# Designed miniproteins, single chains, continued (5), part 84

Each design is a single chain, and the fold is of that chain. pLDDT is the mean over its residues in the fold that is shown.

## One batch from the design tools (miniprotein)

Design m18909
Fold by ESMFold2-Fast:
Formats: sequence, C-alpha cells, structure tokens
Structure m18909 (fold): chain A 98 residues (1-98)
Amino acid sequence: ASRSELLAAALEAGGRLARLAREAAKYMSPEQAQEIEELVARLERALLARDAAAMTEAGRRLVDLISSSPDPRVQALAREAARVAEELARLMAELERA
C-alpha cells in the first residue's frame, strides 16, 4: 500500500477505536468514562498530528482501560477494540517501513 493509503487506513482504524471506546464508556463508571473521553481526545489529536507513537499508545491505553471492566457488554467491545488497536499498530509499523 502507498503511504497515503496506509494513513487513510490508520485514520479509519483510529476512528473505529474511538467509537468502540465511547460505546464501552456507557457501561462503565463516570470516572472511567471520563478517562476514556480524555484518551479518545488524545487519540484524535494524535491522528490529526499524524503522530504514530501517540496513536499507538492512546490505543493501547484505551484497550487496557476497557478490558479492566467485568461487564460482559464491555468485555465484548474490549475484544473488538483490541483487534482494531492491533490493526492500528500494524499499520503504523508498515508506515515506518514505507
């Protein structure tokens, strides 16, 4: 894939991760929901800045946070978010090689 195609794919993956995290927040404590919003804002800023390291780190922290929930609804979202975060990390590694 071209650099522009990799960047477009990363933006799409980041957007999906943000949506999954916000959905999970609906079933979590107000404190955890606030942390999710802060991490989503960090992810969105990193996506706008094309900061691969910041995007990957924000994604990892979001997955860690939502994976900590014992709620089965959140656990399902966490599994999907983990897959999306892995895709984002893979795209960032590919972008570094391109």
Scores: mean pLDDT 84

Design m18910
Fold by ESMFold2-Fast:
Structure m18910 (fold): chain A 91 residues (1-91)
Amino acid sequence: MEKEVKELTDAAKEAGLSDEEAEKFAKDTLNLMKKTFGEEGAKKVVRYVADLIRKTGSVSKGASAVTGVVLRGIGDELDGKEFNIDDVVPK
């Protein structure tokens, strides 16, 4: 998890955030994802978000991707479906 926080922090800094803003964004994102999907799911989502930020140069696109994954996960839970993280994280 410390490695995933570092990777997301580094991606956010490369996209123009300050060290403080990037670290806060990475920690807040990991904590939200861990609460929603557990530790294994959080690692997958954080890696996806970091990769997307690096490809786009935009933290806002990364944050939008986090929102999309969370909404899909909540929708599946509300429908009473067995939750599978691999179905909600884009390939």
Scores: mean pLDDT 74

Design m18911
Fold by ESMFold2-Fast:
Structure m18911 (fold): chain A 70 residues (1-70)
Amino acid sequence: SHMRQQRAIEEARALIREEERRGVQFTPHQKQTALDLAAVFGDPRRALEIARAAAQSKEEAVKLTKEVVE
């Protein structure tokens, strides 16, 4: 639902801000990926995990995405 997607996006933004406050640096692409995935899956924590994994390898990101998408 739209409300679930909107809440997930807001939580993803909050999680990104908290990690940046703790000194974690995100690229604009990683932030946008996390927001897009949060909107699709409705799970902001998993969206962040996938966005972080995308920085390591494409294969790792695909594996994490399959665990969330059915």
Scores: mean pLDDT 70

Design m18912
Fold by ESMFold2-Fast:
Structure m18912 (fold): chain A 68 residues (1-68)
Amino acid sequence: MEEEKERVIAEGERAVRAAQSLDELKNAILKTAKKLLDLGYSIDEVNEVVRRLAALGLEHLGLPPPPA
């Protein structure tokens, strides 16, 4: 379970770094969130991953960080 979580997060990080637009970034994040929910992780745990991926992706695109 933990290894699968790390794999899903790593795939998400690769996808957000490959995103060339906000729509691609959002799709990458949503795909990662769905995979984590399908694995049985809580909404709070998924939201933490989503927040980290959003920050990473926005930085990659040269956009401001998500609001706190």
Scores: mean pLDDT 78

Design m18913
Fold by ESMFold2-Fast:
Structure m18913 (fold): chain A 67 residues (1-67)
Amino acid sequence: RPPPPLSPEQRREVERFRREVQRRLAEATPEDLERIRRRLSERTGVDVSHLSPEELVALDLGARRGS
């Protein structure tokens, strides 16, 4: 089912998160991205090779915040 629309506060958090993802991505080397892929694949058991670098960084950051 489609999620309900985000509140203004939730939208600000999403924008802040997006900026953090972009910052991390700008500083990430190809080696960093490969380490993120291996970690996510091991953690989820799902093939993540099809994900973009931005998606990989976003998932890695999201997983860390859920701990």
Scores: mean pLDDT 73

Design m18914
Fold by ESMFold2-Fast:
Structure m18914 (fold): chain A 87 residues (1-87)
Amino acid sequence: MEEKVRELNELSRKAVELMDKAEELIKNGGSPEEIKKVIDEAKKTLEKMRKVAEELSGAVRQAALHGIDEMEERLKKLEEEYKEKYG
């Protein structure tokens, strides 16, 4: 369990960094190809986080899944912003 929590924390940090980068690139008029790559990598990271969270139990699992749901909503907003600006 502790090892899975550590893995989830590392993936969470990566997902936040990727989403922050995507927001900055969208705001500053970055390359559509670069933005899409960052968004796709964030999406894959969230998918890995969900798999790890599903292996947890009790209150820790519930907290992890809730955090992932919030991150997935943030990613959806970024995908829509990308579509509006470059789609």
Scores: mean pLDDT 85

Design m18915
Fold by ESMFold2-Fast:
Structure m18915 (fold): chain A 75 residues (1-75)
Amino acid sequence: EEEKRNAEAKALVDKIYELNIKAQQALSEGNTEEAKKLTDEVVKLAERLADILGWSEEQKKAIIENAKKIATSPL
Protein backbone atom coordinates (compact mmCIF):
# COMPACT_ATOMS: atom_id res chain seq x y z
CA GLU A 1 0.00 0.00 0.00
CA GLU A 2 1.16 3.52 -0.85
CA GLU A 3 0.19 4.78 2.61
CA LYS A 4 2.30 2.15 4.38
CA ARG A 5 5.27 2.86 2.09
CA ASN A 6 4.96 6.61 2.72
CA ALA A 7 4.75 6.06 6.50
CA GLU A 8 7.83 3.80 6.44
CA ALA A 9 9.79 6.34 4.37
CA LYS A 10 8.88 9.13 6.82
CA ALA A 11 9.89 6.96 9.80
CA LEU A 12 13.25 6.22 8.15
CA VAL A 13 13.88 9.93 7.45
CA ASP A 14 13.06 10.83 11.07
CA LYS A 15 15.33 8.05 12.38
CA ILE A 16 18.21 9.03 10.07
CA TYR A 17 17.92 12.62 11.31
CA GLU A 18 17.93 11.52 14.97
CA LEU A 19 20.93 9.21 14.47
CA ASN A 20 22.87 11.95 12.67
CA ILE A 21 22.38 14.30 15.63
CA LYS A 22 23.51 11.57 18.05
CA ALA A 23 26.54 10.72 15.88
CA GLN A 24 27.65 14.35 15.72
CA GLN A 25 27.22 14.69 19.49
CA ALA A 26 29.27 11.52 20.10
CA LEU A 27 31.98 12.82 17.76
CA SER A 28 32.07 16.21 19.55
CA GLU A 29 32.55 14.34 22.86
CA GLY A 30 35.49 12.37 21.40
CA ASN A 31 33.52 9.12 21.28
CA THR A 32 34.69 8.06 17.82
CA GLU A 33 33.56 4.42 18.23
CA GLU A 34 29.96 5.41 19.02
CA ALA A 35 29.95 7.99 16.20
CA LYS A 36 31.13 5.33 13.72
CA LYS A 37 28.46 2.86 14.89
CA LEU A 38 25.72 5.47 14.52
CA THR A 39 27.03 6.44 11.06
CA ASP A 40 26.91 2.79 9.93
CA GLU A 41 23.26 2.64 11.03
CA VAL A 42 22.48 5.86 9.12
CA VAL A 43 24.00 4.37 5.94
CA LYS A 44 21.87 1.20 6.27
CA LEU A 45 18.69 3.24 6.79
CA ALA A 46 19.55 5.53 3.85
CA GLU A 47 19.95 2.48 1.58
CA ARG A 48 16.55 1.15 2.71
CA LEU A 49 14.94 4.56 2.14
CA ALA A 50 16.37 4.72 -1.40
CA ASP A 51 14.97 1.25 -2.17
CA ILE A 52 11.50 2.21 -0.86
CA LEU A 53 11.48 5.41 -2.93
CA GLY A 54 12.70 3.60 -6.07
CA TRP A 55 15.71 5.91 -6.48
CA SER A 56 18.29 5.39 -9.21
CA GLU A 57 21.80 4.11 -8.42
CA GLU A 58 23.07 7.69 -8.84
CA GLN A 59 20.59 8.99 -6.25
CA LYS A 60 21.41 6.10 -3.88
CA LYS A 61 25.12 6.94 -4.03
CA ALA A 62 24.39 10.61 -3.34
CA ILE A 63 22.29 9.97 -0.21
CA ILE A 64 24.76 7.38 1.16
CA GLU A 65 27.71 9.75 0.65
CA ASN A 66 25.81 12.64 2.28
CA ALA A 67 24.86 10.44 5.27
CA LYS A 68 28.50 9.48 5.81
CA LYS A 69 29.69 13.11 5.61
CA ILE A 70 27.01 14.40 8.01
CA ALA A 71 27.42 11.83 10.81
CA THR A 72 31.22 11.49 11.06
CA SER A 73 34.46 12.66 9.48
CA PRO A 74 37.42 10.51 10.59
CA LEU A 75 40.48 12.72 10.93
Scores: mean pLDDT 74

Design m18916
Fold by ESMFold2-Fast:
Structure m18916 (fold): chain A 123 residues (1-123)
Amino acid sequence: MIEEAIARAERALRELFAKIAEALKEDREIGQEIGLLAGNRVSGVVASAVGSETGAKVYEAIQKAIEEDIEKGGAEAIALVAEGAASLSPETAEGLARAIEEVTREITEELDRRMEEARRRRA
């Protein structure tokens, strides 16, 4: 149960950061704006489930990922979320995983929409 919840959260974050990495190469402005949104939304969910200190560290890791190296910073953020989730009860870890999946889905949908709009304007 808890290991599966952690794996689902890690997968959702990895997929989101991969999409943001692609967006940053194609349209840095949109990639940065969506990356900052991801930092705020994911850190808020982590702070609620694990605590404000871990949430703040996740926010900082995502900020560094967007500004410097998304592959390295993204991996750091994922590791922090996994470590935090491992300290929780199975029920709380499941809630965290579901919240992360929901937030990453919403952000991915917004990213896809904004990238499509930008492509139409530049075509």
Scores: mean pLDDT 87

Design m18917
Fold by ESMFold2-Fast:
Structure m18917 (fold): chain A 85 residues (1-85)
Amino acid sequence: SKDQEDIELLKKYLSKQARNYVTLLENNVDQGTLNGFIGDVKLIVDGAKSNLDLSPEDKKLLDELVEAMENRDVDKLREIGDQLS
């Protein structure tokens, strides 16, 4: 279905965003830039939850992505990025 295609594209996009965020963390980018990046990802996640028929498993994975970003947890971000790809 179109929804399933949109969900798969979203997951691949968020996988790339998780990797980009890890790169920002490893390059010691300022907290304002990091918080802006998290804000953008949160808007995308909230939009997806409102507009797409996400499974409970996918919803949990997206919540864990946002939590790992807020916690600056590089190992968890790599794990979640792999699960989303």
Scores: mean pLDDT 90

Design m18918
Fold by ESMFold2-Fast:
Structure m18918 (fold): chain A 100 residues (1-100)
Amino acid sequence: MRFAGAALRDGETFTVEVEGAATIRVTGAFQGRGAVTLTVTVESESGTTTQTTTATATSPGWNRADAPPIETDAGRTTVTVTVTMDPAVRGAAVGIEAEA
């Protein structure tokens, strides 16, 4: 398992390259009430997969926005996460895990 993480604001993008991954997992945590949308794009030699996950929270504390796992080919893969968030959300942290 390889892990990479970033703190993101509205409209920001986090990109990592991984090799030998069969499954990509994107996890998100965000603070404040409102909606956060994670757009995950997985680009490999065999093609591109894009998945959008929206989480809405009523809690002013920390909330989770976990994307479903994305299967990919064992090889070089580029994973890009874009975050969009309501103005009431104070920040988001995203993690990318790659599993063989």
Scores: mean pLDDT 78

Design m18919
Fold by ESMFold2-Fast:
Structure m18919 (fold): chain A 80 residues (1-80)
Amino acid sequence: MSREQALALAEAARATAEARPELAGDAYFIAGVYYEKAGELAEAAEAYRRAVEAMDRQPVKTPAQLARLAEIRARAEALA
């Protein structure tokens, strides 16, 4: 995957998070993954922090969402 493709996918995921608050946690996580692929580690760390914040504000959390939250927190801490 090219850097340009990774950045475009990260930006699309961020746009999804802004347009669809119910998907914000997952969308920011996807953005973080693609920023890492693009080598944009600071942007990836910020996206992961925003994913954690968005998921923490959701009133309903499934086991899958809780597992993803733990993974995102670990990634954010590793990049900080």
Scores: mean pLDDT 77

Design m18920
Fold by ESMFold2-Fast:
Structure m18920 (fold): chain A 105 residues (1-105)
Amino acid sequence: SEFGKALLEILERLYGKENIDLDAPVPVDDLELVFAVAALIYLIKRNKPIKLENIAGPYALLRTFYLNNHPVGKAYVEAARKLLEGKTWKEVLDMTEEEVLSLFP
């Protein structure tokens, strides 16, 4: 999926390509990862292109909202955590945009 492709590029930038074990559990306490996934959910929900170049704005916006206890920031961060929790990297990368959207009301 386009979601999986964009997320893999984010993982390669955050952790390095050689450190990505697809069978490893996702580190759901990594806030940089959680904000990046929240930004991807934002792009999908707004029907915007899921490209790494489009992530910076939503990332900054949702991080700012979350740190200021804004309901929108909390909702996207909660959706990102729900998406990642209890999964391996392979399971998350194999998700479709429709499956991702089902986690955000």
Scores: mean pLDDT 81

Design m18921
Fold by ESMFold2-Fast:
Structure m18921 (fold): chain A 104 residues (1-104)
Amino acid sequence: MTAEEIEAAKKEFEELVKAGELSEREIQRGKFTFTFQTALLETGDLLAALYAARPVLLAMPPDLQAEVRAALVRALEAAGYSREEAEAAIDAVIAGRTPAEIRA
């Protein structure tokens, strides 16, 4: 995803929110996605991006948090983490550990 693609998608999302066309779950998922993708583009680091998006994630319902967590575990596995390493890293970020502390 390019910065221009993210900004275009974010603008379209914000217009749909204003129009009342999105469900609460779609709004929360969208807020997380744009916060995470923007941070990922800026940092090039999945854990740093998750740390930036952590406040949005924690505001979500538990079932949506679990859905997002599962997707992030798969993303880290695709980046070369084992499932156990991916789950531990994500859970550490959710608990408030910085990416630097996790990689120490």
Scores: mean pLDDT 80

Design m18922
Fold by ESMFold2-Fast:
Structure m18922 (fold): chain A 71 residues (1-71)
Amino acid sequence: SHMEKIQEEVFEEVKKYVEEELKRNPDMPLLDLIGLANQRVAELGQERGLSRDQIVEVSKKVIEYVEELYG
């Protein structure tokens, strides 16, 4: 659906943002990067008209991705 495409677009943009932030500060604590990622999901999700439940689903995916980056 259109909203599923928006969720994926928000996820991909936040993924890029997270990768850039980690490149700028490789020693950033996991929880700090999760905080930045969640803030960005909320900002982009609200701008793109995602519901709270949809923002939560994107946040879950982003947290999983951030955890993978830290190994």
Scores: mean pLDDT 87

Design m18923
Fold by ESMFold2-Fast:
Structure m18923 (fold): chain A 75 residues (1-75)
Amino acid sequence: MEEIRKELEEFYKNLGRSYLRDIGLEDVSDEKLLEAYKKLKDKVNSLGDALEGYGKDKTAPRDESIIEELKKLAS
């Protein structure tokens, strides 16, 4: 659970850690965040690959669509 939160924080540290705070994920409980993350992974099997790609290239602004979905599921 903490691992999922730290994984997301690590990815968004490369893009801008403020994303977690701005979208409200920082205030979401680890359990709700994990549940939302699982639902996202069920819909997008390559979520991890997409986030890893941002660490290398950082050109695709698709993280916002993924974040928006995660935020909705965590609300």
Scores: mean pLDDT 54

Design m18924
Fold by ESMFold2-Fast:
Structure m18924 (fold): chain A 66 residues (1-66)
Amino acid sequence: STVENNYAQALASIDAGDITAALVGIHELLELGAVEEALEAAERAARAFPDNRAVQTLLARVRAAA
């Protein structure tokens, strides 16, 4: 499914340290209404990149949507 594919790609981007690709993947999950998957990916990204402002901002946005 599109949600499963985007979630897997977001997690792979986080694991690879590709912050830009991770942000794109999380945004796509949120636009698809996959709020639970977007939240899990955003929380994982925030743990991996704790000092990244864009990641922290996206996490806050996803939490507001949940």
Scores: mean pLDDT 86

Design m18925
Fold by ESMFold2-Fast:
Structure m18925 (fold): chain A 55 residues (1-55)
Amino acid sequence: MERLRAQIANLELVRAEIREQIERYSADPKMVARAERALAFVDARLEALRKQLAE
């Protein structure tokens, strides 16, 4: 349980960093596309981990 909470907290920080990177490099379509895919992957993992934690 403690490791799951730590992983969720860390992924939330990574998610915030990716969102900031999208804003900063919004003029670079390659950077935006890569960051958006990374964000979707992080969001999917966060949802799965939160479901496991709620279990």
Scores: mean pLDDT 80

Design m18926
Fold by ESMFold2-Fast:
Structure m18926 (fold): chain A 69 residues (1-69)
Amino acid sequence: LTEPEGVVLSDPEQFEAVVDAMLARARELGVPDEKLEQARKAIEKYKDNPGLAIQKAYEILGFLPAAAA
């Protein structure tokens, strides 16, 4: 299994894979499309800092606020 800590977020291909997996999982959990689009926009806005982009997306999606898995 791919561990999040093992993913090189500075690699655009790996970053996009993490983003896609996160959004797909959120969609399966019933997160509204509106919030999914807000998360996508936050990721695009914070592309220069991939870790922050992922954190902002999780905050918008509301399902992983700290480190609660």
Scores: mean pLDDT 68

Design m18927
Fold by ESMFold2-Fast:
Structure m18927 (fold): chain A 109 residues (1-109)
Amino acid sequence: LEEELREAAELLRKLAEKIEENKDDDKVVKEEIEKAIEILEKTRDRVSEELDRTPDSDFDRRITLTMIIMGLSVSIIGLETALEKKDAELAAKILRESAEFLERAAERL
């Protein structure tokens, strides 16, 4: 799981860079935001599967995984908002903050 979170973080940073480089191209910005939402949804599903496999006795790990799921859900809502508003700057910011969040989450697992 830790390595998967780091890989997701790296992909989100690359998408943020592409959005920043193409900020005036609505089609490219939309495509990269949609890819980011898909990555975050897949990552959230993977963390949810890990939570389902985590014993009730491992309370600290269960809390950490739950916090990751909540953080990913907030990021998805934020990106959907950025997509609706065509706000490339907001999208790139959310992706960079989400990548940093996933890196820190991986260190705590």
Scores: mean pLDDT 89

Design m18928
Fold by ESMFold2-Fast:
Structure m18928 (fold): chain A 59 residues (1-59)
Amino acid sequence: SKEEIEKELNEEIKKLDKIMQEYQDAVLRGDFEKAKKLDEEGKKEAERIKSLYNQLKNA
């Protein structure tokens, strides 16, 4: 349902926010290996969000 997609979208957005916060902390600490990993995870999460948003527009 549209409501289920909205709920999942909201949960994924919260997950991306956490990844971005952890990314910023890693960069500030000079942990560039962790920052690279988080960047890759964030890009994957952003693609999931785009997919869910497109599903929502067609619902």
Scores: mean pLDDT 86

Design m18929
Fold by ESMFold2-Fast:
Structure m18929 (fold): chain A 56 residues (1-56)
Amino acid sequence: MEEFEKAKEEAVARVTELAGPDHAEQVRRFLDYVAEKEGPEKAIEIARGIIAALDA
């Protein structure tokens, strides 16, 4: 749970910086949806993937 919240907030912060708060809110909702449906492990993987893609 703590690991997911940290990864989610990092992804949201990066999206906010690069694309603005509206896109960041969509990413937050998407990650919360994935965590609910697929579990926090999958949501963490996706959040880290988003961060990696934005940092590439």
Scores: mean pLDDT 81

Design m18930
Fold by ESMFold2-Fast:
Structure m18930 (fold): chain A 77 residues (1-77)
Amino acid sequence: SMMKKIEELLAAKKESEEELKRYLEESQRLDKLAQEAAKKSKEESQQLIMQSASASVLAIGSISDKLSNEKEAKKLE
């Protein structure tokens, strides 16, 4: 009957809409995971660069201070 065909088509449409919704939700979840992974890599790279720069500045400062103190001590002797 034509009525049963309409009911079957409506059921199929509802199932397709639910499947598309699940696909969209899964796609959004994967996008979030990819963004988090990319952010983590960028933050790790930035942290390593910052740590390297800070260590270099501290090392140069310590060497400079040591050289200045040795030079002043030798000048006063």
Scores: mean pLDDT 72

Design m18931
Fold by ESMFold2-Fast:
Structure m18931 (fold): chain A 67 residues (1-67)
Amino acid sequence: SRQQQLQQLKEEIAKLVKKAVEIAEELKKLQEDPSTPESKIQEVRKKLDKVLEEITRLLQKVREVEA
C-alpha cells in the first residue's frame, strides 16, 4: 500500500539523516586535524554531498507518493 511505501521511505530517510550527521561529524574532525590530507577531506565531503542529494531525492519521492 502507499502507506507502507511512505513508512519505508521515511525509515530510509531517517537512516540517511543519521548517516549524514555521522559523516558531517567525521568531516569536522578531519578539518580540525592539520595532518589530514586535503584529498581525504574532499572524499568525505563528496560522500556527504551524495547522502544529502539522496535524502532530497527521497523527500521528493515522498511528496510524489502522497495522494
Scores: mean pLDDT 84

Design m18932
Fold by ESMFold2-Fast:
Structure m18932 (fold): chain A 106 residues (1-106)
Amino acid sequence: GKVELVLTLREGERARLTIQSDGAAKVTVEVTEGEVRIRVNGGAPRLLREGDKVTFEIPAGGTLTLDLEAVRGEARVRVTIESDSPTVKVTLEVNGRRATATLPLE
């Protein structure tokens, strides 16, 4: 199944998205508006522009951490999570606030 998350960030805003999956999962990040600097699992930052799409794999029982920063204006990012697991656990941290949810995959 899959779930889709949409994040809107103002210029200079940062979001951390942590995804945990019991089964193997595929995470696709697409910039639908603006420009976003992305960092994966604490790695080197990369610039993604409007229309750019990148895909990451989470091994079974693994965790993926995405750090997103809007650069040069407002950015909108679509995150699609696909897995054969019935659920994934997602933690979102934005502007000093934290939310955690277990999301069903449809």
Scores: mean pLDDT 86

Design m18933
Fold by ESMFold2-Fast:
Structure m18933 (fold): chain A 80 residues (1-80)
Amino acid sequence: SKEEVKKIFDEIIKKIKEGKLTPEDLQKAGEKINKLLNSEAQKVLSEGYLELLNLIENKESKEKIVKVVEETLEKVLKLL
């Protein structure tokens, strides 16, 4: 459901804000979310995930990282 997708994204956003996000958290969240999405929403999630990884590797601000995750969530929810 949209509510389950939102809950998983909210948990990831919380971990980013707390500086506790691990690669394992992202992998587990992605696996759970992909089971809830259609193919179009999965593509948007994949694009957002790659952007998120690039921001983390480039040591961008938490605020910018959170914004990308929130924008990805909004795009995914519109396709469900």
Scores: mean pLDDT 83

Design m18934
Fold by ESMFold2-Fast:
Structure m18934 (fold): chain A 90 residues (1-90)
Amino acid sequence: KLKEELEKIVEELEKAYKDESLSKAEMGSQLVEAGNRAAKLNLDTGSPEATEAAFAISEAFRQMLTSDLDGARKVMAELIEKLKEIIEKI
């Protein structure tokens, strides 16, 4: 189900965020994986919430590319909260 798959994406991003040993590149890789999963959900469901999630992840990835490590962590935290807000609409 759409909600369950988006919740799994959030769980994986929260796990990455709690791992203080991750580099900016490793966090970026987690966003690429999350983005691919959200894009597939969008293609499979046509859901507005899946579309919002895919765009939110893409924008976070763009911001992370121009951030330092602390900025990248802030971007990931803000993305996690944004995705939780999207899930609440489902």
Scores: mean pLDDT 85

Design m18935
Fold by ESMFold2-Fast:
Structure m18935 (fold): chain A 94 residues (1-94)
Amino acid sequence: MLVEELRRAVERRDLERVRELAKRLIEEARKDPSKAKELIEAARILFDAAAREEDPELARELSDLGSDLLSEALKIISKSKPEEKAELMAVYNG
């Protein structure tokens, strides 16, 4: 699962792999809007990692990637059917 691979890459501080997986998550969600919830989950992982990271440059990069994933998820949600929006927003708020 891409989200779990992202978590492991973050734990290893493998920023190149984190960027690669983030890009792939965005591409997958653009093809299948139901996967927008995985972008939200990945963004949460990145924001949590950024908050705990002692290296300020790495923390900023992780936070920026998290913001990009969240922005893309919200764009996908905004184009989804009303019933799909309700489910995706529940993941974001829960």
Scores: mean pLDDT 79

Design m18936
Fold by ESMFold2-Fast:
Structure m18936 (fold): chain A 96 residues (1-96)
Amino acid sequence: DKKEIEEILERAVRAMEPTARYLRKVAAGEKPSEEEQRYYEALKELLEELLKVQREGFENVDDEEKVKELVEKIIEIAREINRKAEELEKKEEEEK
């Protein structure tokens, strides 16, 4: 369902917020928080995969079949981001 896909993507954007803050602080010469560092380390490979898919999208914008394949990959990456974020949240609960 379209709504389910939108919810998955929205959750993934929210889960990437600490990672985005980490990157902005490092670029500005500021010290990231421990939470931002944990999220970055957990999600950095998935962020690299997203950037790779985005680049392939720009290269293949006129290829309808390729665009469909890339959209499916984005959704899969978003699901994996959400899974990793849930694992981090559970570990924080275990650590108090």
Scores: mean pLDDT 81

Design m18937
Fold by ESMFold2-Fast:
Structure m18937 (fold): chain A 97 residues (1-97)
Amino acid sequence: MSEEEKKKLEELEKEANDLHAQRTAAVGDLVSAQTRLANESARLQKEAAEKGPDAQAELDKTVANLQAEIDGLRAQITELNDRASKAIKEAAELKKK
């Protein structure tokens, strides 16, 4: 293995580690957003039943906003996983040479 190949391997391993850290943070954010959705939905469903159409509109808006946040976090996690997998595969190919 050349010095250039060793440097490339170190860069790929660092990239994979950085992407893994970003993915772990995004998973934490996803769990937090899902918990917020569950708690806010339960609270606002009760308020909608008791207080009428203005509370129902607030429920619908809150659910839509939190669902969009959850969908965005899921897409981000998928992208980070794909990028990390690519870096790991490239590092493994360099190790075989």
Scores: mean pLDDT 83

Design m18938
Fold by ESMFold2-Fast:
Structure m18938 (fold): chain A 89 residues (1-89)
Amino acid sequence: SAAEELAADPELLKALETAEKYMIENKKKSLTAKELAELLGISQSTAQKLINKVQEILGKEVNGVLTMEEVVEALAEVGLLEIERGVRR
């Protein structure tokens, strides 16, 4: 599944752990694959994969641009990040 593929990427998991606070504090910021790759310190191909998987998990079109809110929501749904809606911190 899209969720399992995201959870199985060690480069992405390490980057997300490092950037978690930034993503939570900057929910409304919109990023392209290039900007997301620079922010997370990952490859552009990994960032593009993340955009595609977030679109699949959330069931909506993101036109190659992700908000940090969309990233946080998708990652919380697959258990990689905690959110205030009752997931354990």
Scores: mean pLDDT 69

Design m18939
Fold by ESMFold2-Fast:
Structure m18939 (fold): chain A 54 residues (1-54)
Amino acid sequence: SSSLQQQYNDLSLQSMNNYLRALGLMGKGGDQSEVDKLLDESDRLSQQALELKK
C-alpha cells in the first residue's frame, strides 16, 4: 500500500541521515557516545523498515 511504502521511505531516509551524521562526527573526532547513539538509531530504523517488507 502507499502508506506502507511512505513509512518505509521515511524510515530508510531517517536511518541514512543518522548514519551520515555519525560518519561526520567520527571524521571530525566528535563525541564517541553521540556517534554510538546515532549508529544505534540508524540500525533500529533500518530494522523497522525491513520488518515492513517481511
Scores: mean pLDDT 84

Design m18940
Fold by ESMFold2-Fast:
Structure m18940 (fold): chain A 85 residues (1-85)
Amino acid sequence: GVSGLTADEVAFIEQKLKEYNTKADANAVAYVLKTTVIEAQGPAYAQSFEESKPHLEAQLKTYLENPAYFEAKIADAKARLDAWA
């Protein structure tokens, strides 16, 4: 199976992580943010990456305010993605 992540989604998150001086696995972060946005906003946001960009960035900023919780979600996501590799 695949995570449903596109190269463009991962690249966008990698750029945002650099802008916020955050060192994290871009694939795992992209997975956490995308699944969180889809869960909160419903499947409509999964249809348009461009419309999702501001929601993904807002969610990243929210998670950066609670780093321990964010790191736990990243670790879980990384374990899931590694199991799919």
Scores: mean pLDDT 77

Design m18941
Fold by ESMFold2-Fast:
Structure m18941 (fold): chain A 97 residues (1-97)
Amino acid sequence: NERALRLEMEVGVLEVAVAVAKTSAENVLKSDKPKEEKLKVLEEAIEVVERQLRRLEELAREARELGDERAAELAERAAEHAREVLEWLKEQKKKLE
């Protein structure tokens, strides 16, 4: 159905945004950049992932309300991955503080 396809497409876009934020954080952590710059990139990555996570949780709820189990499971798995990335980012930030 068209609504489920739209939800699945949006989940994919949000997953890419989470992956990009994680990669940016990994790259800055491996660099010789100053601690303050690393902290700024981590804070920006945390904000991005938190925003994507909120939208993924909303999409999972909407998919469940529509009775689309496949779309709901995709959004729920993407949200779980986003939570894991967020936890990792917060741990990296704490190690730099």
Scores: mean pLDDT 88

Design m18942
Fold by ESMFold2-Fast:
Structure m18942 (fold): chain A 92 residues (1-92)
Amino acid sequence: KREYLLEIAESEKDPALKVLNLANILMGYGPVVVPKEYQPLLAKNLLSRIDELKAPEEIKEKLKELLTKIANNEEVPQEEVDELLEEVKKLP
């Protein structure tokens, strides 16, 4: 199930939405389709629940950093998002 959901996240072209989908998947939810204007609100919600993520601390820290950028309407670097996705794919 996780492998299939990660393939969906991997195909996402919006770096911010890719991060939001990864966080949702790690919380036990599926990918979401969220309009750009609502992405900061979702990022703030995910940040408030960051300790609920099913992931090692290093992945939580990277997600927290990227979610904070999204919450503040800042650009997220695609290279960092792609690196995070590869790390998440290695999780058991």
Scores: mean pLDDT 78

